Designed miniproteins, single chains. Designs and how they scored, part 103

Each design is a single chain, and the fold is of that chain. pLDDT is the mean over its residues in the fold that is shown.

## One batch from the design tools (miniprotein)

Design m3596
Fold by ESMFold2-Fast:
Structure m3596 (fold): chain A 67 residues (1-67)
Amino acid sequence: ALDAEEAARAGEEAGRLAEEDPEKGARMSYQVALAGGASEAQARAAGRAAFEDGGKGGPMAATLAGS
């Protein structure tokens, strides 16, 4: 499990990486999910979602606006 602070920073960093390199953002999300205890299937889904979210909105859109 991630601390709220760690989760917020991870989301911010992933958002920045996904904007520049969607593959890096997806890879990072996948690794973070695995490190957080998610199953491989969940981690892959998270990686794909992060790749999509790199330009779609939510926390990543907020991160880009704040960066």
Scores: mean pLDDT 61

Design m3597
Fold by ESMFold2-Fast:
Structure m3597 (fold): chain A 59 residues (1-59)
Amino acid sequence: PVIQTKEYTITLDDEEKKKKWVKAMKDASDAIENAPPEELAKVIEENDKRIEELKKELE
């Protein structure tokens, strides 16, 4: 199946915020790579929600 992940762009000037963002991106990527095919849609949706919430928190 064709799976499209949301593209996220954020501008950060604080090292602490950058560290949180990088960790979130890595965790999201790792979750997708480690998920079984039947769970991919759920993992992507959960990643999307967490990333959007973090982006609002950091920006």
Scores: mean pLDDT 71

Design m3598
Fold by ESMFold2-Fast:
Structure m3598 (fold): chain A 62 residues (1-62)
Amino acid sequence: DPVAERALAALRRAHAGEPLTEPFDKVVVQAVDTNGDGTVSAAELAQARARLEADFGITLPA
């Protein structure tokens, strides 16, 4: 699913500390940053990946 893959890519960029320029990427990161610290931890990334796979019924590429 291209939407789920795009969301995962945004989360990976945030975890790596890369700048987010796309509005979609910013919204996705904001939705998974549950502690509001402005970063995506490895645990939050893993949780978000599992959630995307469950919500879209797919397996995301590693």
Scores: mean pLDDT 70

Design m3599
Fold by ESMFold2-Fast:
Structure m3599 (fold): chain A 82 residues (1-82)
Amino acid sequence: AETITFESGGAKVTVNLGDKKLTITVDGFDFSVSTSALSDEQLIALAKETAEQIGKLLSDGNLTAAVNLAIAVVLQLMGLDL
């Protein structure tokens, strides 16, 4: 399957390997980025770690930090393609 989804603590992170697209869903908001800078294995590992970290923040009741982490991951991946 080209699509892999990681769910943790109310966070959802989906990777579409065909498009190299990562989508982070937090509190009903979707943050998406496509990148050619990472291998499939690196993108899958990042998605899993991101879901676990955001899930922990949501479980701790820290929605602001969860959203900020989602934005930071997207901006970091955008920066790799520049």
Scores: mean pLDDT 84

Design m3600
Fold by ESMFold2-Fast:
Structure m3600 (fold): chain A 115 residues (1-115)
Amino acid sequence: SWEERLKKRNEELMKKIEQSEPDVEKALALIDKAREVLDPRFGLTREQLDALRKAVETDPELAKVLLTIYEEIKKYFPNNPALVYLTAAQAARLYLEGYKNQIFYTLATVAPPLL
């Protein structure tokens, strides 16, 4: 089913996150880029980005989430850096809020090639 495919893709993404190295400085720079290109229509606020930035400073696992998703999405949208930055930040925010099982579902909504 479509739901089973999304679940499998989310599990694969989570495995990549577990195997990645935390680069907090690079993750913070990506959040700053997301803030610069923020479109109110994307459903992510400056307040949420500031909260995510503070969380990444204290939790290197969030840096791993942000960077892994950035590298994955970048492959599908090489000419749309704004979408890549915002999508990675949104996924890390969902992980922070405990919705890690819904990350790929949300990503598939904004990045259909991931399905």
Scores: mean pLDDT 76

Design m3601
Fold by ESMFold2-Fast:
Structure m3601 (fold): chain A 70 residues (1-70)
Amino acid sequence: SALQQVHEQILQLVRELEKHKDNPVAVRAQMEKLDALLKRIEESHSPEIAARAQSVADDVKISAELSLKA
């Protein structure tokens, strides 16, 4: 399903963020890629799917922000 494909793409970015969690520059770059992906989802999918993707992404961003503030 479209929702499953969106989840898979977000999970791939999460895995990349985990690989580079100790590099603030790389973490910021992955966050920018996540924002770009969310924008594409908004353009290609319904607002409902975009909102669910944003909710998942918010958890990832909170984790990344905590790593950057450590």
Scores: mean pLDDT 72

Design m3602
Fold by ESMFold2-Fast:
Structure m3602 (fold): chain A 82 residues (1-82)
Amino acid sequence: MLERMEEALRRAVEEAPEELKERIRESGERTIRAVREGDVEGLRESIRELSELTGELVKMGNEKAVRAIEEFVRAAQEAMAA
């Protein structure tokens, strides 16, 4: 599970514009940490941040980065539901 999240995050960062790469990486790493520690509140907060970043990417027309973040978020939610 965690390996799939790390791969999806790496893909999201790769597809993102330079200005957003660091923010996506930081929010993604917080999400991975929250999943690892069972931190439901931390997970909710980091997903909210990723949702805001996805909104900016949609505005930019960056479809690939949007898909990568959505895949990452879904993997994180599935990992916490298990």
Scores: mean pLDDT 83

Design m3603
Fold by ESMFold2-Fast:
Structure m3603 (fold): chain A 59 residues (1-59)
Amino acid sequence: DERLKRAREKAARALGLILAGKARASTPEQAQALYDELRKRSSTPFWAEALKAFEETLA
């Protein structure tokens, strides 16, 4: 269902933005650890979209 898919993608992007904000407020080491955890989870579509939003926000 395209509506549910888009809703999940928006939720994932929102999470990525929240985590990017947390990373900016963190030490470089804490930000790197957060990025590494996102990369570990990125094998699923939801976490891959969250990681993409995280990387785009911090670029």
Scores: mean pLDDT 82

Design m3604
Fold by ESMFold2-Fast:
Structure m3604 (fold): chain A 78 residues (1-78)
Amino acid sequence: MEEALERLRKLRDEALEKVRKYAQEGNIDEAFKLAMEAANRILEEGSYYGIDPQTASRLAGELVREARKALLEAKKKK
């Protein structure tokens, strides 16, 4: 159980780092696509490993919120 939760957190953090990099490069569509794919993966793997649905949803929600902030900031600079 600890390994699964740590995996989801790592997936979230790695996805956010990559989303921010793509957003900074102006690859907004790729950044958005990656954020959505990672969020869905967190939810699916969370369900598969029996992680509480609210916990998995919070991790996915944090990823989506932070990704949206990065995308909005990148878009405002154009």
Scores: mean pLDDT 80

Design m3605
Fold by ESMFold2-Fast:
Structure m3605 (fold): chain A 85 residues (1-85)
Amino acid sequence: SAAEKEQILAEFKKRLEDTMARLKELAKTKSKAEVLRQFDFEASGLASELADMTAPLPADERSQVNTEFGKMLKEARAELDKYLG
C-alpha cells in the first residue's frame, strides 16, 4: 500500500541520516578514504535490506521505493564527499 511504501522509505531515510551522523563523527579520527569506504559498505547493506523488505510489495511500488532510496544514497555519498573536502 501507499502507506506501507511511505513508512518503509521514512524508516530507511532515518537509518541513512543516523549513518551519516556517525560517519561525520568518524571523520574526526579516520581518513577521507576510510570514511567513504565505510559509507559504501553500509550503503550496500541498507540497499540489500530494503530490497528484502520490499520484495513482498507489488512490482511498481517495490521499484519506486528502491529507486528513490538509491537516489538518496547517491546524494548522501556526494554530500559526505563534499563535507570531507
Scores: mean pLDDT 89

Design m3606
Fold by ESMFold2-Fast:
Structure m3606 (fold): chain A 113 residues (1-113)
Amino acid sequence: NPEAIEQQRRAKGIEIANALRPNRDEAQDVVMDLMEERGMTPEERRQLHQRMLEREPEALEKAKKIREEMIENGNIEEFAAQVREQIARLAEARDLEGLLDLELLLSALGKNA
């Protein structure tokens, strides 16, 4: 039944988005802390945001693949744990661009396709 499959996929998408919201919030907090540490001006932050928007199509495509895998075979809690470890590693490395890429991916995973 195609309609039942579509409803299940939508419900799973919402479940994924809700489960990953704490990870997205944590990544955003670390991004803000690193921007503050670097003394980034509002203009520099806007320019960085513009560069990230240029990468949104790639993040949306990657998010679509991850979402499909999680709907079929994925463990949401395991993925959330892996994301938390990735945030910790990127934060320790002070990798602002990596954290922004991850935040963009998590935001894309939170959007309904």
Scores: mean pLDDT 81

Design m3607
Fold by ESMFold2-Fast:
Parts: sequence; structure tokens; C-alpha cells
Structure m3607 (fold): chain A 58 residues (1-58)
Amino acid sequence: ALPEFTTTGVLREDAASRAAVRRFQAAFGLPVDGVADERVRAMLGRLSFGPDGELRLE
């Protein structure tokens, strides 16, 4: 398979971001789809990963 096309714009959103988005969405009562929307992507930019991979929003 050639994942370049899918990862060229959303490399993180395809895997790492999906996990982060799902955890964030669950914590904030959003639909847990794992899709980094415009608003979610902006918030993900403010999220910090803890030493154990914990998501924290400032």
C-alpha cells in the first residue's frame, strides 16, 4: 500500500492524532470519532502529552 497520499496532510491525524482526539473527545463529551476537526485540531495544538502519554489541555 502507498500511505503517502493519506498521511501527506494528516500524518498525525491518521494514527497518533486519532488516539489523542478520541481521548480528548471522550474527556470533553464530544463524539469519539478520532477525527481531528478544525476546532479539535486547534485544541490538539494546545494539548501537551505527559510523560505517560496523558493528554492535558491548557
Scores: mean pLDDT 56

Design m3608
Fold by ESMFold2-Fast:
Structure m3608 (fold): chain A 75 residues (1-75)
Amino acid sequence: SAADELAALEREFEALVEEIHRLAETLPEDRRAEVARRVAELAGRFAERRAAGDLDGMREVLAEVRELLAEVRAL
């Protein structure tokens, strides 16, 4: 169901954000501030898509969150 898909997307978003925050703790202050700002922007867009019931939009934001995680892992 759409509700089950929404719940799965929400859980994945939370897991990715937790991992990014954990990795960011090891970064210099300026890099941590940049990552935190980017996460906040992505979280806002994800919340907007969720409120609209836009599952495809939520998946697009999740792809950007995965990109950010990959970028942080490469630092």
Scores: mean pLDDT 90

Design m3609
Fold by ESMFold2-Fast:
Structure m3609 (fold): chain A 59 residues (1-59)
Amino acid sequence: SRIDEYKAKIALLLSEKGYVTQAALSDALGVSRATVTRILNEMKKKGLVKYVPGKGYAF
């Protein structure tokens, strides 16, 4: 699905950069912040990503 493609791209960016902000993910995926937030929330619920204050999202 398109959402699975977005999850894969998020995982790749986190692997390459270590930390990525919601804004950077929105820009990289070409989707709204609301869409990114929804995807990140699903990934966070599954324990795949964490949020680090001042740095952004990471594995």
Scores: mean pLDDT 84

Design m3610
Fold by ESMFold2-Fast:
Structure m3610 (fold): chain A 64 residues (1-64)
Amino acid sequence: SNAEAERTRLLQEADDLEKKAENYRKMAESYKKDPSKVNIGKGYEALAEYYRNKAEKLRAEADA
């Protein structure tokens, strides 16, 4: 059904965004270990949060 196809699409997009968020989180951790690069690390941490929040919204939409 169209509803099942839409739900599958939203969940797949959410999974992709969660993988993107996890990659940025790992980059943030790496940069934050160097005091001279903590601001770069904070930038990647903000990107990780942005994509994680976007994934959560898509999952909520899929469950609606």
Scores: mean pLDDT 88

Design m3611
Fold by ESMFold2-Fast:
Structure m3611 (fold): chain A 74 residues (1-74)
Amino acid sequence: IKEAIEYLRKAIEHLRQGDVEGAIEYLRKARTKAMEAGVGSTGVSDALRHAEQGDVEKGIEYAEKAIEALETTS
């Protein structure tokens, strides 16, 4: 969980900088860590989908929602 949150924070940082490719890498790592922790990865997967479409605003929104969900669970 903690590692998934760290990768999500890195993804948001890269999205805010316009580095969509770097953000996608961190979102994929966050999804893997969330799945390994046995928690739902829906928010992370939604953030990844929007980032891949170039929708930076929605990518950030769903990544932030994923962090909130993971922090509530842990």
Scores: mean pLDDT 78

Design m3612
Fold by ESMFold2-Fast:
Structure m3612 (fold): chain A 74 residues (1-74)
Amino acid sequence: SLRFPVREAGEAGDAEAARRAAEAAAQYLKSQGFPDSSIVQLLRKEAAELEAAGLHEAAAEVRAVADSIEQQAA
């Protein structure tokens, strides 16, 4: 699931790995035909869970990926 790779990378304290996992997950979902709005919603949910765990830098990186996708979809 998307939750596992992004959350695991973030929980390890590696913000760069969390960003890369989020980008890879978004690319995979796009290839499967998921709409950008659904991808953005999923990534924002993962970022919120990282913030709840106190992993603010990882959460910010995942949210930045979601924001980038939203801007491209607009």
Scores: mean pLDDT 78

Design m3613
Fold by ESMFold2-Fast:
Structure m3613 (fold): chain A 86 residues (1-86)
Amino acid sequence: MSAGKVALDELGPEHLGEAIGATLILIGGGAEGYFLKKPKLSEEGGKRAAETVKSLGAEKGAKALEQGGKISAEQTKLGKGPEAVA
């Protein structure tokens, strides 16, 4: 959410579709990494999302999306899902 907003704020409303697409790539990678217990999928999702907005000139948004993927991957590695919290 916050990373996608940074990308949208940097790109402008004309790139809303691309910002949403990048956010969905990040969320999809995070969810896939979490459910499959493969933190690399979360990290790769963040990288793919970052590349999508970086090609449009959103360097800050790209960094935020890549960090989001890394954070999601670290949470998966630490087992900090529902099983670790509940």
Scores: mean pLDDT 70

Design m3614
Fold by ESMFold2-Fast:
Structure m3614 (fold): chain A 75 residues (1-75)
Amino acid sequence: SQVESLKAFLSTLPPEQAKQLLRVFGYQVMNKDKGYISFEEAVKEAAKRDPEELIAAFLKEYPEAQVLVDFVKSL
């Protein structure tokens, strides 16, 4: 599944990068009606947000991604 593939990918990253990427996913979900933003800018904008708010937004859109959140929090 996409979730399992993403978990496998996140496991290859340093912990801080895995946490950052999860927050970027949450930011993108919250702002899906906005125009395209580069990965670097999305990282910068996500850093201004509450990490729990970003994670909650990600899980609201993709409840099946709970295993990814739990994995990243365990890092």
Scores: mean pLDDT 81

Design m3615
Fold by ESMFold2-Fast:
Structure m3615 (fold): chain A 105 residues (1-105)
Amino acid sequence: SDFEEALKEYENDSLSSFALELINMIINDESFEKIEELLNKFIEKEKLNEESLKLVEEMLKKLKEIFKEKNKDSRLVKSGEVITEFVIKLKDLTLNREEQQKLAN
């Protein structure tokens, strides 16, 4: 999908790997419960801070609404947009944190 190509720019980190796995689960029409399980595993593994957890919660809320959509193609497109937005926002948040740590040292 076009969203997989966009995420290849982040190919060497755990976030990009996670986002690609999430998109593939949606392409394979996996249940929302399995998607929540993947997200919970990502949260535990990466030990996300409170700001990052809020981004995850926002994405989950949007995905819950999208999963009410019966049209598979529409659901995939909207899910890809939400996941891409999440990846960008989380990257911006982590980069800002690294810059703050660099300035503090």
Scores: mean pLDDT 73

Design m3616
Fold by ESMFold2-Fast:
Structure m3616 (fold): chain A 63 residues (1-63)
Amino acid sequence: GDAEKVAEASRLAAEGKISAEEAAKMMTEAGSTPEAALRGARQAVETGDGSHGAAGGAAGGGV
């Protein structure tokens, strides 16, 4: 997936510019799974930190 687009969606959600559902949709379109996208988007909204969004979309899960 496109990690930069996932990170951007997470930042927008963290800033309150889009909803967690909208951010998750963008992340899914960027190649994230719907489950990972929703988890990352919701975490960004709850913490107000978009920096973690890119990690939430980690390729294959687990580094």
Scores: mean pLDDT 70

Design m3617
Fold by ESMFold2-Fast:
Structure m3617 (fold): chain A 57 residues (1-57)
Amino acid sequence: DELLEYYAKMVSDATGMPLEQAKEELKRITEEYKAKGADEKLALAVSAGELISKALK
């Protein structure tokens, strides 16, 4: 998924997390938001922002 890979790279660059781990965490959080009714694009964007925000605390 091109969009997943794009956001995973963004998370990895912003947080220092390995790309593989960023993909795994992003996919997990995205599936949780999708289960709550969020669209895939919205779920990915929110999940990426959440991971970056947590790292910047």
Scores: mean pLDDT 80

Design m3618
Fold by ESMFold2-Fast:
Structure m3618 (fold): chain A 67 residues (1-67)
Amino acid sequence: DPSVVQATQGADKLKEELIKEGVPEDVANKLAMQYQRMVLDGMSFEDAKEEAKKKAKEILEKEKKKK
């Protein structure tokens, strides 16, 4: 399935980028899985990547403010 292969490749790249930016592995994995699901549900690869990155940034900002 070309869509599954492309979604998996995109998710792997996204996960690695998020981990490099300081996102915990568990969170990065969840966001990568969410990216795969969004793509398989008909979202464009670009839109799904932007959505996942936006969520990662929001999570990191919220964690910085939690005590």
Scores: mean pLDDT 77

Design m3619
Fold by ESMFold2-Fast:
Structure m3619 (fold): chain A 76 residues (1-76)
Amino acid sequence: ELKREIEELDEKIKVLEKALGKETEGTEVSSLDEAYEASLEANKAGPDARLKTGNIKITLVGAKMRRIGLEVEIEL
């Protein structure tokens, strides 16, 4: 039960970190055009793109906190 929840959280954390990492690692020349095209698509999708980045950060922090809580539960 707890072991499975931790594995699911690890998977979600990886996905969220990868999504967030793409924004922090946008220094590669070959990824610059892709980042620009993704930015244009996000702008076409509307102002929700900025809110989405904030939501990803909040969700990631929440998932990490939940994972720590589950690890403490297992150790107890």
Scores: mean pLDDT 57

Design m3620
Fold by ESMFold2-Fast:
Structure m3620 (fold): chain A 81 residues (1-81)
Amino acid sequence: SSLLEELEKKLEEIAEALKNGDYEKAKELIRETAELIKKEFPDDELLQQLADIALEKVDEGDIIGAAKTILHAVLLIKDRE
């Protein structure tokens, strides 16, 4: 799936930003990934909830928690493919 490839690429970019201490870039990538999940899975209550939790964690400054939440959402999507 091209969507799954895009989501996995975003996870790699988030991991690289975090490894480099670039928390502003990590926040931007997490927000973009969460919004993409919300757009592509509008009727999936669990994926909508995980995306919203990730966005809340970013706003609270819990960037590691936000990244883990997005990883969980992407792994759920991968398990359906």
Scores: mean pLDDT 89

Design m3621
Fold by ESMFold2-Fast:
Order: structure tokens, then sequence, then C-alpha cells
Structure m3621 (fold): chain A 87 residues (1-87)
């Protein structure tokens, strides 16, 4: 699914940025989100449903860890745009 592939590309880009910053906790969160996307794809789940769950988890993480807001705001905005294009 193009939606799954593009969502994974955005998550991998965010993981690379978190690694460059040395933010191990953020790398762990984003890697968990990438794993959830890959699992949803492997199980044949609708990509839009999986992406909405990932967006909810990222919003929750942003609220709990405001220091992640600059990176997570950009990622969330790009993932929302991707989801809107899939409708």
Amino acid sequence: SPLYEEALALLEEAIAEARRRGDRALVTLLSTMAHEVRRGQAEGLPAAEVLRRVLAALETAKAAYPQWAPLLDRLIARLRELLERAE
C-alpha cells in the first residue's frame, strides 16, 4: 500500500533526526510506531485505521513530553496530510 510505504518513510526520517539529536527515548517511541505500521501492513489492516492509531499515540507522547513537540508537530502534520490524500 502506498499509504503504508509513505508513512514508514516519514517515520524512518523522524527516527534518523531523533538519532542525530541523541534522543534515545524518542528513537524508541518512533521505532515502536514504525513497528506498529509494519505489523498493520503484514496483518492486512486498513492503512488509514493504523495511521489514525499512530497519530493518536504521537499526540499523547507530545502532551506527555513537550520537548518532543518541534519534531512531533512536523511528523504529525505530514502524516495527517498523507491520510487526507488517501481519502
Scores: mean pLDDT 89

Design m3622
Fold by ESMFold2-Fast:
Structure m3622 (fold): chain A 72 residues (1-72)
Amino acid sequence: MEREREAEEELERLEENARRLLKEKKPTSISAAGVLVAAIDYMSRKYREEFPEISERARRVSEELRREILAL
């Protein structure tokens, strides 16, 4: 329960930081956002067994952010 909350908070921080970088619409910010998307994708793998809901959310968020980057 507490560890699940920590994982959820980490995911939220990564997502917020990636969204903030994309909002700047600068090449270096877009590149940095790509690195954060890779980190979110890693969380999807890391929590697959322990927290499948967080794992699936991480996968979904990483896919959405990748689409947004490609649409720029």
Scores: mean pLDDT 82

Design m3623
Fold by ESMFold2-Fast:
Structure m3623 (fold): chain A 95 residues (1-95)
Amino acid sequence: MSELSIEERAKRLLDALTELGIQKLLEKGMKMEEIRKLYESSKSAEEFREKILELLREEGFEEILELAEKIEKLEEEELKEVEEWLRKKSEELLK
């Protein structure tokens, strides 16, 4: 199997955190229509991700923001920590 580059792994992890962040915002009472408007107003996937992270900051989801900051450093050790955290959360959500 081809090994992903650090940059490709970081992008996939940021996408996964963005999806989890959207779920958390919806659980807190945000409407899907508000998320859709952010998506439609965004010029790129990267801009949409930044807007979601800003909403997560405003709503106090600091844990997700800290993980996003770790990914942006593009350090192997920090990417492994985020991958392990997401794996554990995925296992909890499937039970």
Scores: mean pLDDT 78

Design m3624
Fold by ESMFold2-Fast:
Structure m3624 (fold): chain A 80 residues (1-80)
Amino acid sequence: SAAAAEREAALVAAFREGMAGLTRFIREARTEEELRLAEQGIRHARGLVEALKPHLSPEAVAEIEAALREVERVLEESKR
């Protein structure tokens, strides 16, 4: 339905915005505590992705997984 498609698009957009904010937070992090907070955020986001996968189209799943993968990559690059 149109309503379901709109809700899915809104959810994907919100998730991508959240991941972009988390990526910015990681890049601007100045303390180990901030990086630990980012790691916790990524773990929670991963749990959310797994919970949402059965309820989303394959295209939506691909978009949210790509957004999560990018923030995970940025976090790994920030570890020294």
Scores: mean pLDDT 88

Design m3625
Fold by ESMFold2-Fast:
Structure m3625 (fold): chain A 111 residues (1-111)
Amino acid sequence: MLEALRASFLASAENLRGTKVLADFAGKKRGEVSEYKQRLYEVSYESLKNGDGPIVLIHLPYNASEEEIEKAIAEARRLATEEGRAVLILFTDDPATRAALEAGNAALAAL
């Protein structure tokens, strides 16, 4: 599952790399990706492309502040550049998804 997620994310990230427009999810083109979401996607892409070992998951709520987003970007870059880790940043407001991501990240840190 994790390797399939990595492969799927890398394929999707390549389509978003250098663009400000998200793919058509329902047969209709959606608006431009926010600058912060695009930067998070690019950092995740580069870390997944170049990082080794298990994927580190960082989760943010959909209403995350600019400060929270910048902090997540900085941590993802630190993990990718200083620790050589693969990092995936996800937006979620679902408490069950957040709990699963936190549990998964803790399990990966224990490896």
Scores: mean pLDDT 54

Design m3626
Fold by ESMFold2-Fast:
Structure m3626 (fold): chain A 56 residues (1-56)
Amino acid sequence: SLEDLAREFFEAVRPDRPMTEDLLAQLRRLYEEYARHKGLDVEAALAAFDRVVAES
């Protein structure tokens, strides 16, 4: 699912530091670029990213 892909992205980036709002914003922008390069629906991918963040 797009949510699983977002979770995999978080794990691949290996954020082993506290999640600040600035770091989350940077990761969200990086994920947007990732989704765009993969030919995914960027809006749906970002919505899934936001859901994963809210569940954490």
Scores: mean pLDDT 76

Design m3627
Fold by ESMFold2-Fast:
Structure m3627 (fold): chain A 95 residues (1-95)
Amino acid sequence: SPEELLREAEKRAREKVQKLKDFMDSNNASPTLTELLMSLAIVDVADELVRRLLEMGVPREEALRRAEELIRKVSEELGVDADFAIDMLRSGVES
């Protein structure tokens, strides 16, 4: 179901972002660079979620809405700017 795909994507996003953050923190990376890369990791997972939802016959607008829900939820949990990540997802759709 779409809800199951969203839940799995949320878990995958959390795991990817936490692993990335731990790596960046251990290497004393810039906070700005770390946040940018965390946002990119979330967008990558959201993009994959959209693709899988479209394969299930979910309308594009509904798939994007669910992907934005994932971005907002994971970004809020991890202290990342959700609006930046959503803008990136939307920019990819426009191209």
Scores: mean pLDDT 81

Design m3628
Fold by ESMFold2-Fast:
Structure m3628 (fold): chain A 86 residues (1-86)
Amino acid sequence: MATLEEIAKAIAAVLKGVGAVILGLLALKTGNKELALEAIREGARAIEDALEILATSTSEEAKRLAVKGIALGALGIALGLLALAS
């Protein structure tokens, strides 16, 4: 059974991933390279936090949230990289 702390960490990873996507989209629209770099950093943090949860948690709910965090973090990184390449 996941502790409330494990579920909270998984939710935090998802929120970091969402933030990375928002920053990446904003960087693409504005051409702002600092926002692009921040999207990459936040996406990487979301993936790292989520991978720790996948490795250590026995909760299926926490693991499902962690997978979503990884997917959103990866998308944020991809959008940030596209903004830097533009």
Scores: mean pLDDT 85

Design m3629
Fold by ESMFold2-Fast:
Parts: structure tokens; sequence; C-alpha cells
Structure m3629 (fold): chain A 87 residues (1-87)
């Protein structure tokens, strides 16, 4: 595993921890499913799909989550996007 891939997977674990704090079970499960999709794309080296999924998740997070939680998740998603672009 590359150092970049390892860092991306660690950031995805941080996103999972934040998503688990969401009070709505349906929204939580939906976002956890999106994170799993990104993880799968990274492991399969489908970086274009991973970038599209990160952008889609960012849109959902910004529209549906409270601002404080949205800001934290967006910061991590932006870091993931930057690392994928370096692969």
Amino acid sequence: MSPLEKEILELLEELKELAEQIPSPKLRDYLLSMIEGIEKAIKEKNYEQALLQVEAMRWVVEKLLPPELAEKMVEILERIEKLIKEM
C-alpha cells in the first residue's frame, strides 16, 4: 500500500467516526455507505470514481448536516481529494 493510500484510508476512518455521531439513523447509514464506496474505489485504484464520490458526499454533507459537523467533514473530504489528485 502506498503512503498516500494509507493516509486516505485513515482519513476515511475519521469520516466514519464523525458519521457515527449523526442522530438520524437513515442519514448516518447513507453517509457510511458513501464512505464505504469511496474506500472501495481507492482500494480498486479507480481514482476518478473516488473523486466523483468525494464530490457527491461533500454536496450531501453541506446540504443535509448541521454547519459544525458539515465543516469538519468537508475539511477531511478536501484533504482526501487533494491526496487522490497526487496519486
Scores: mean pLDDT 86

Design m3630
Fold by ESMFold2-Fast:
Structure m3630 (fold): chain A 100 residues (1-100)
Amino acid sequence: MMSIEEISEMVEAPEAVTEVLKERLPEEVSLSEFYQAVLQLAADILSEGLDGYDPETDKVVFAPDSDLAKVAGKTVLTFEEVQEIVDTLLEIAQKIKERL
């Protein structure tokens, strides 16, 4: 078992991602639990991005307390920026999977 900070440092996770994962996971976790939490966060962020997409403005608007807002540090993104966040989370997940 490792702390969330130790695993996050190992996979070079952004601080904002680490803080959201600390809300979702206990103080010490297995690599498998961390991997599953990152995949779930990626799925949740993609879902929030799809729900918040406004085709008239080509913007994604989401709640200030959403996972997207916590990771992005703002409440309006382009869908391309949402995809970049999801891709970053999937890269983190891949780095963990290679160590499982």
Scores: mean pLDDT 84

Design m3631
Fold by ESMFold2-Fast:
Structure m3631 (fold): chain A 71 residues (1-71)
Amino acid sequence: SERQKDLEILNQISQTVATIVKRLDEGKDFETLEKEAKELGTSVEELLNAPSREEFARLIQKGATEYLKKQ
């Protein structure tokens, strides 16, 4: 169903954000991370300007979960 596909997409977004945050913390390839962030409709700059990168990831996960509960 489309709902299951949306859940899969949101889970992928959540995982990608977590991966970007982790790679930034490890000092990994900035260019690759920026490309991944832009695919999610954000940027590395926006992620770095969050109060906490870990908290930002949690907010994305909560938002995805709440969205799926209402669909």
Scores: mean pLDDT 61

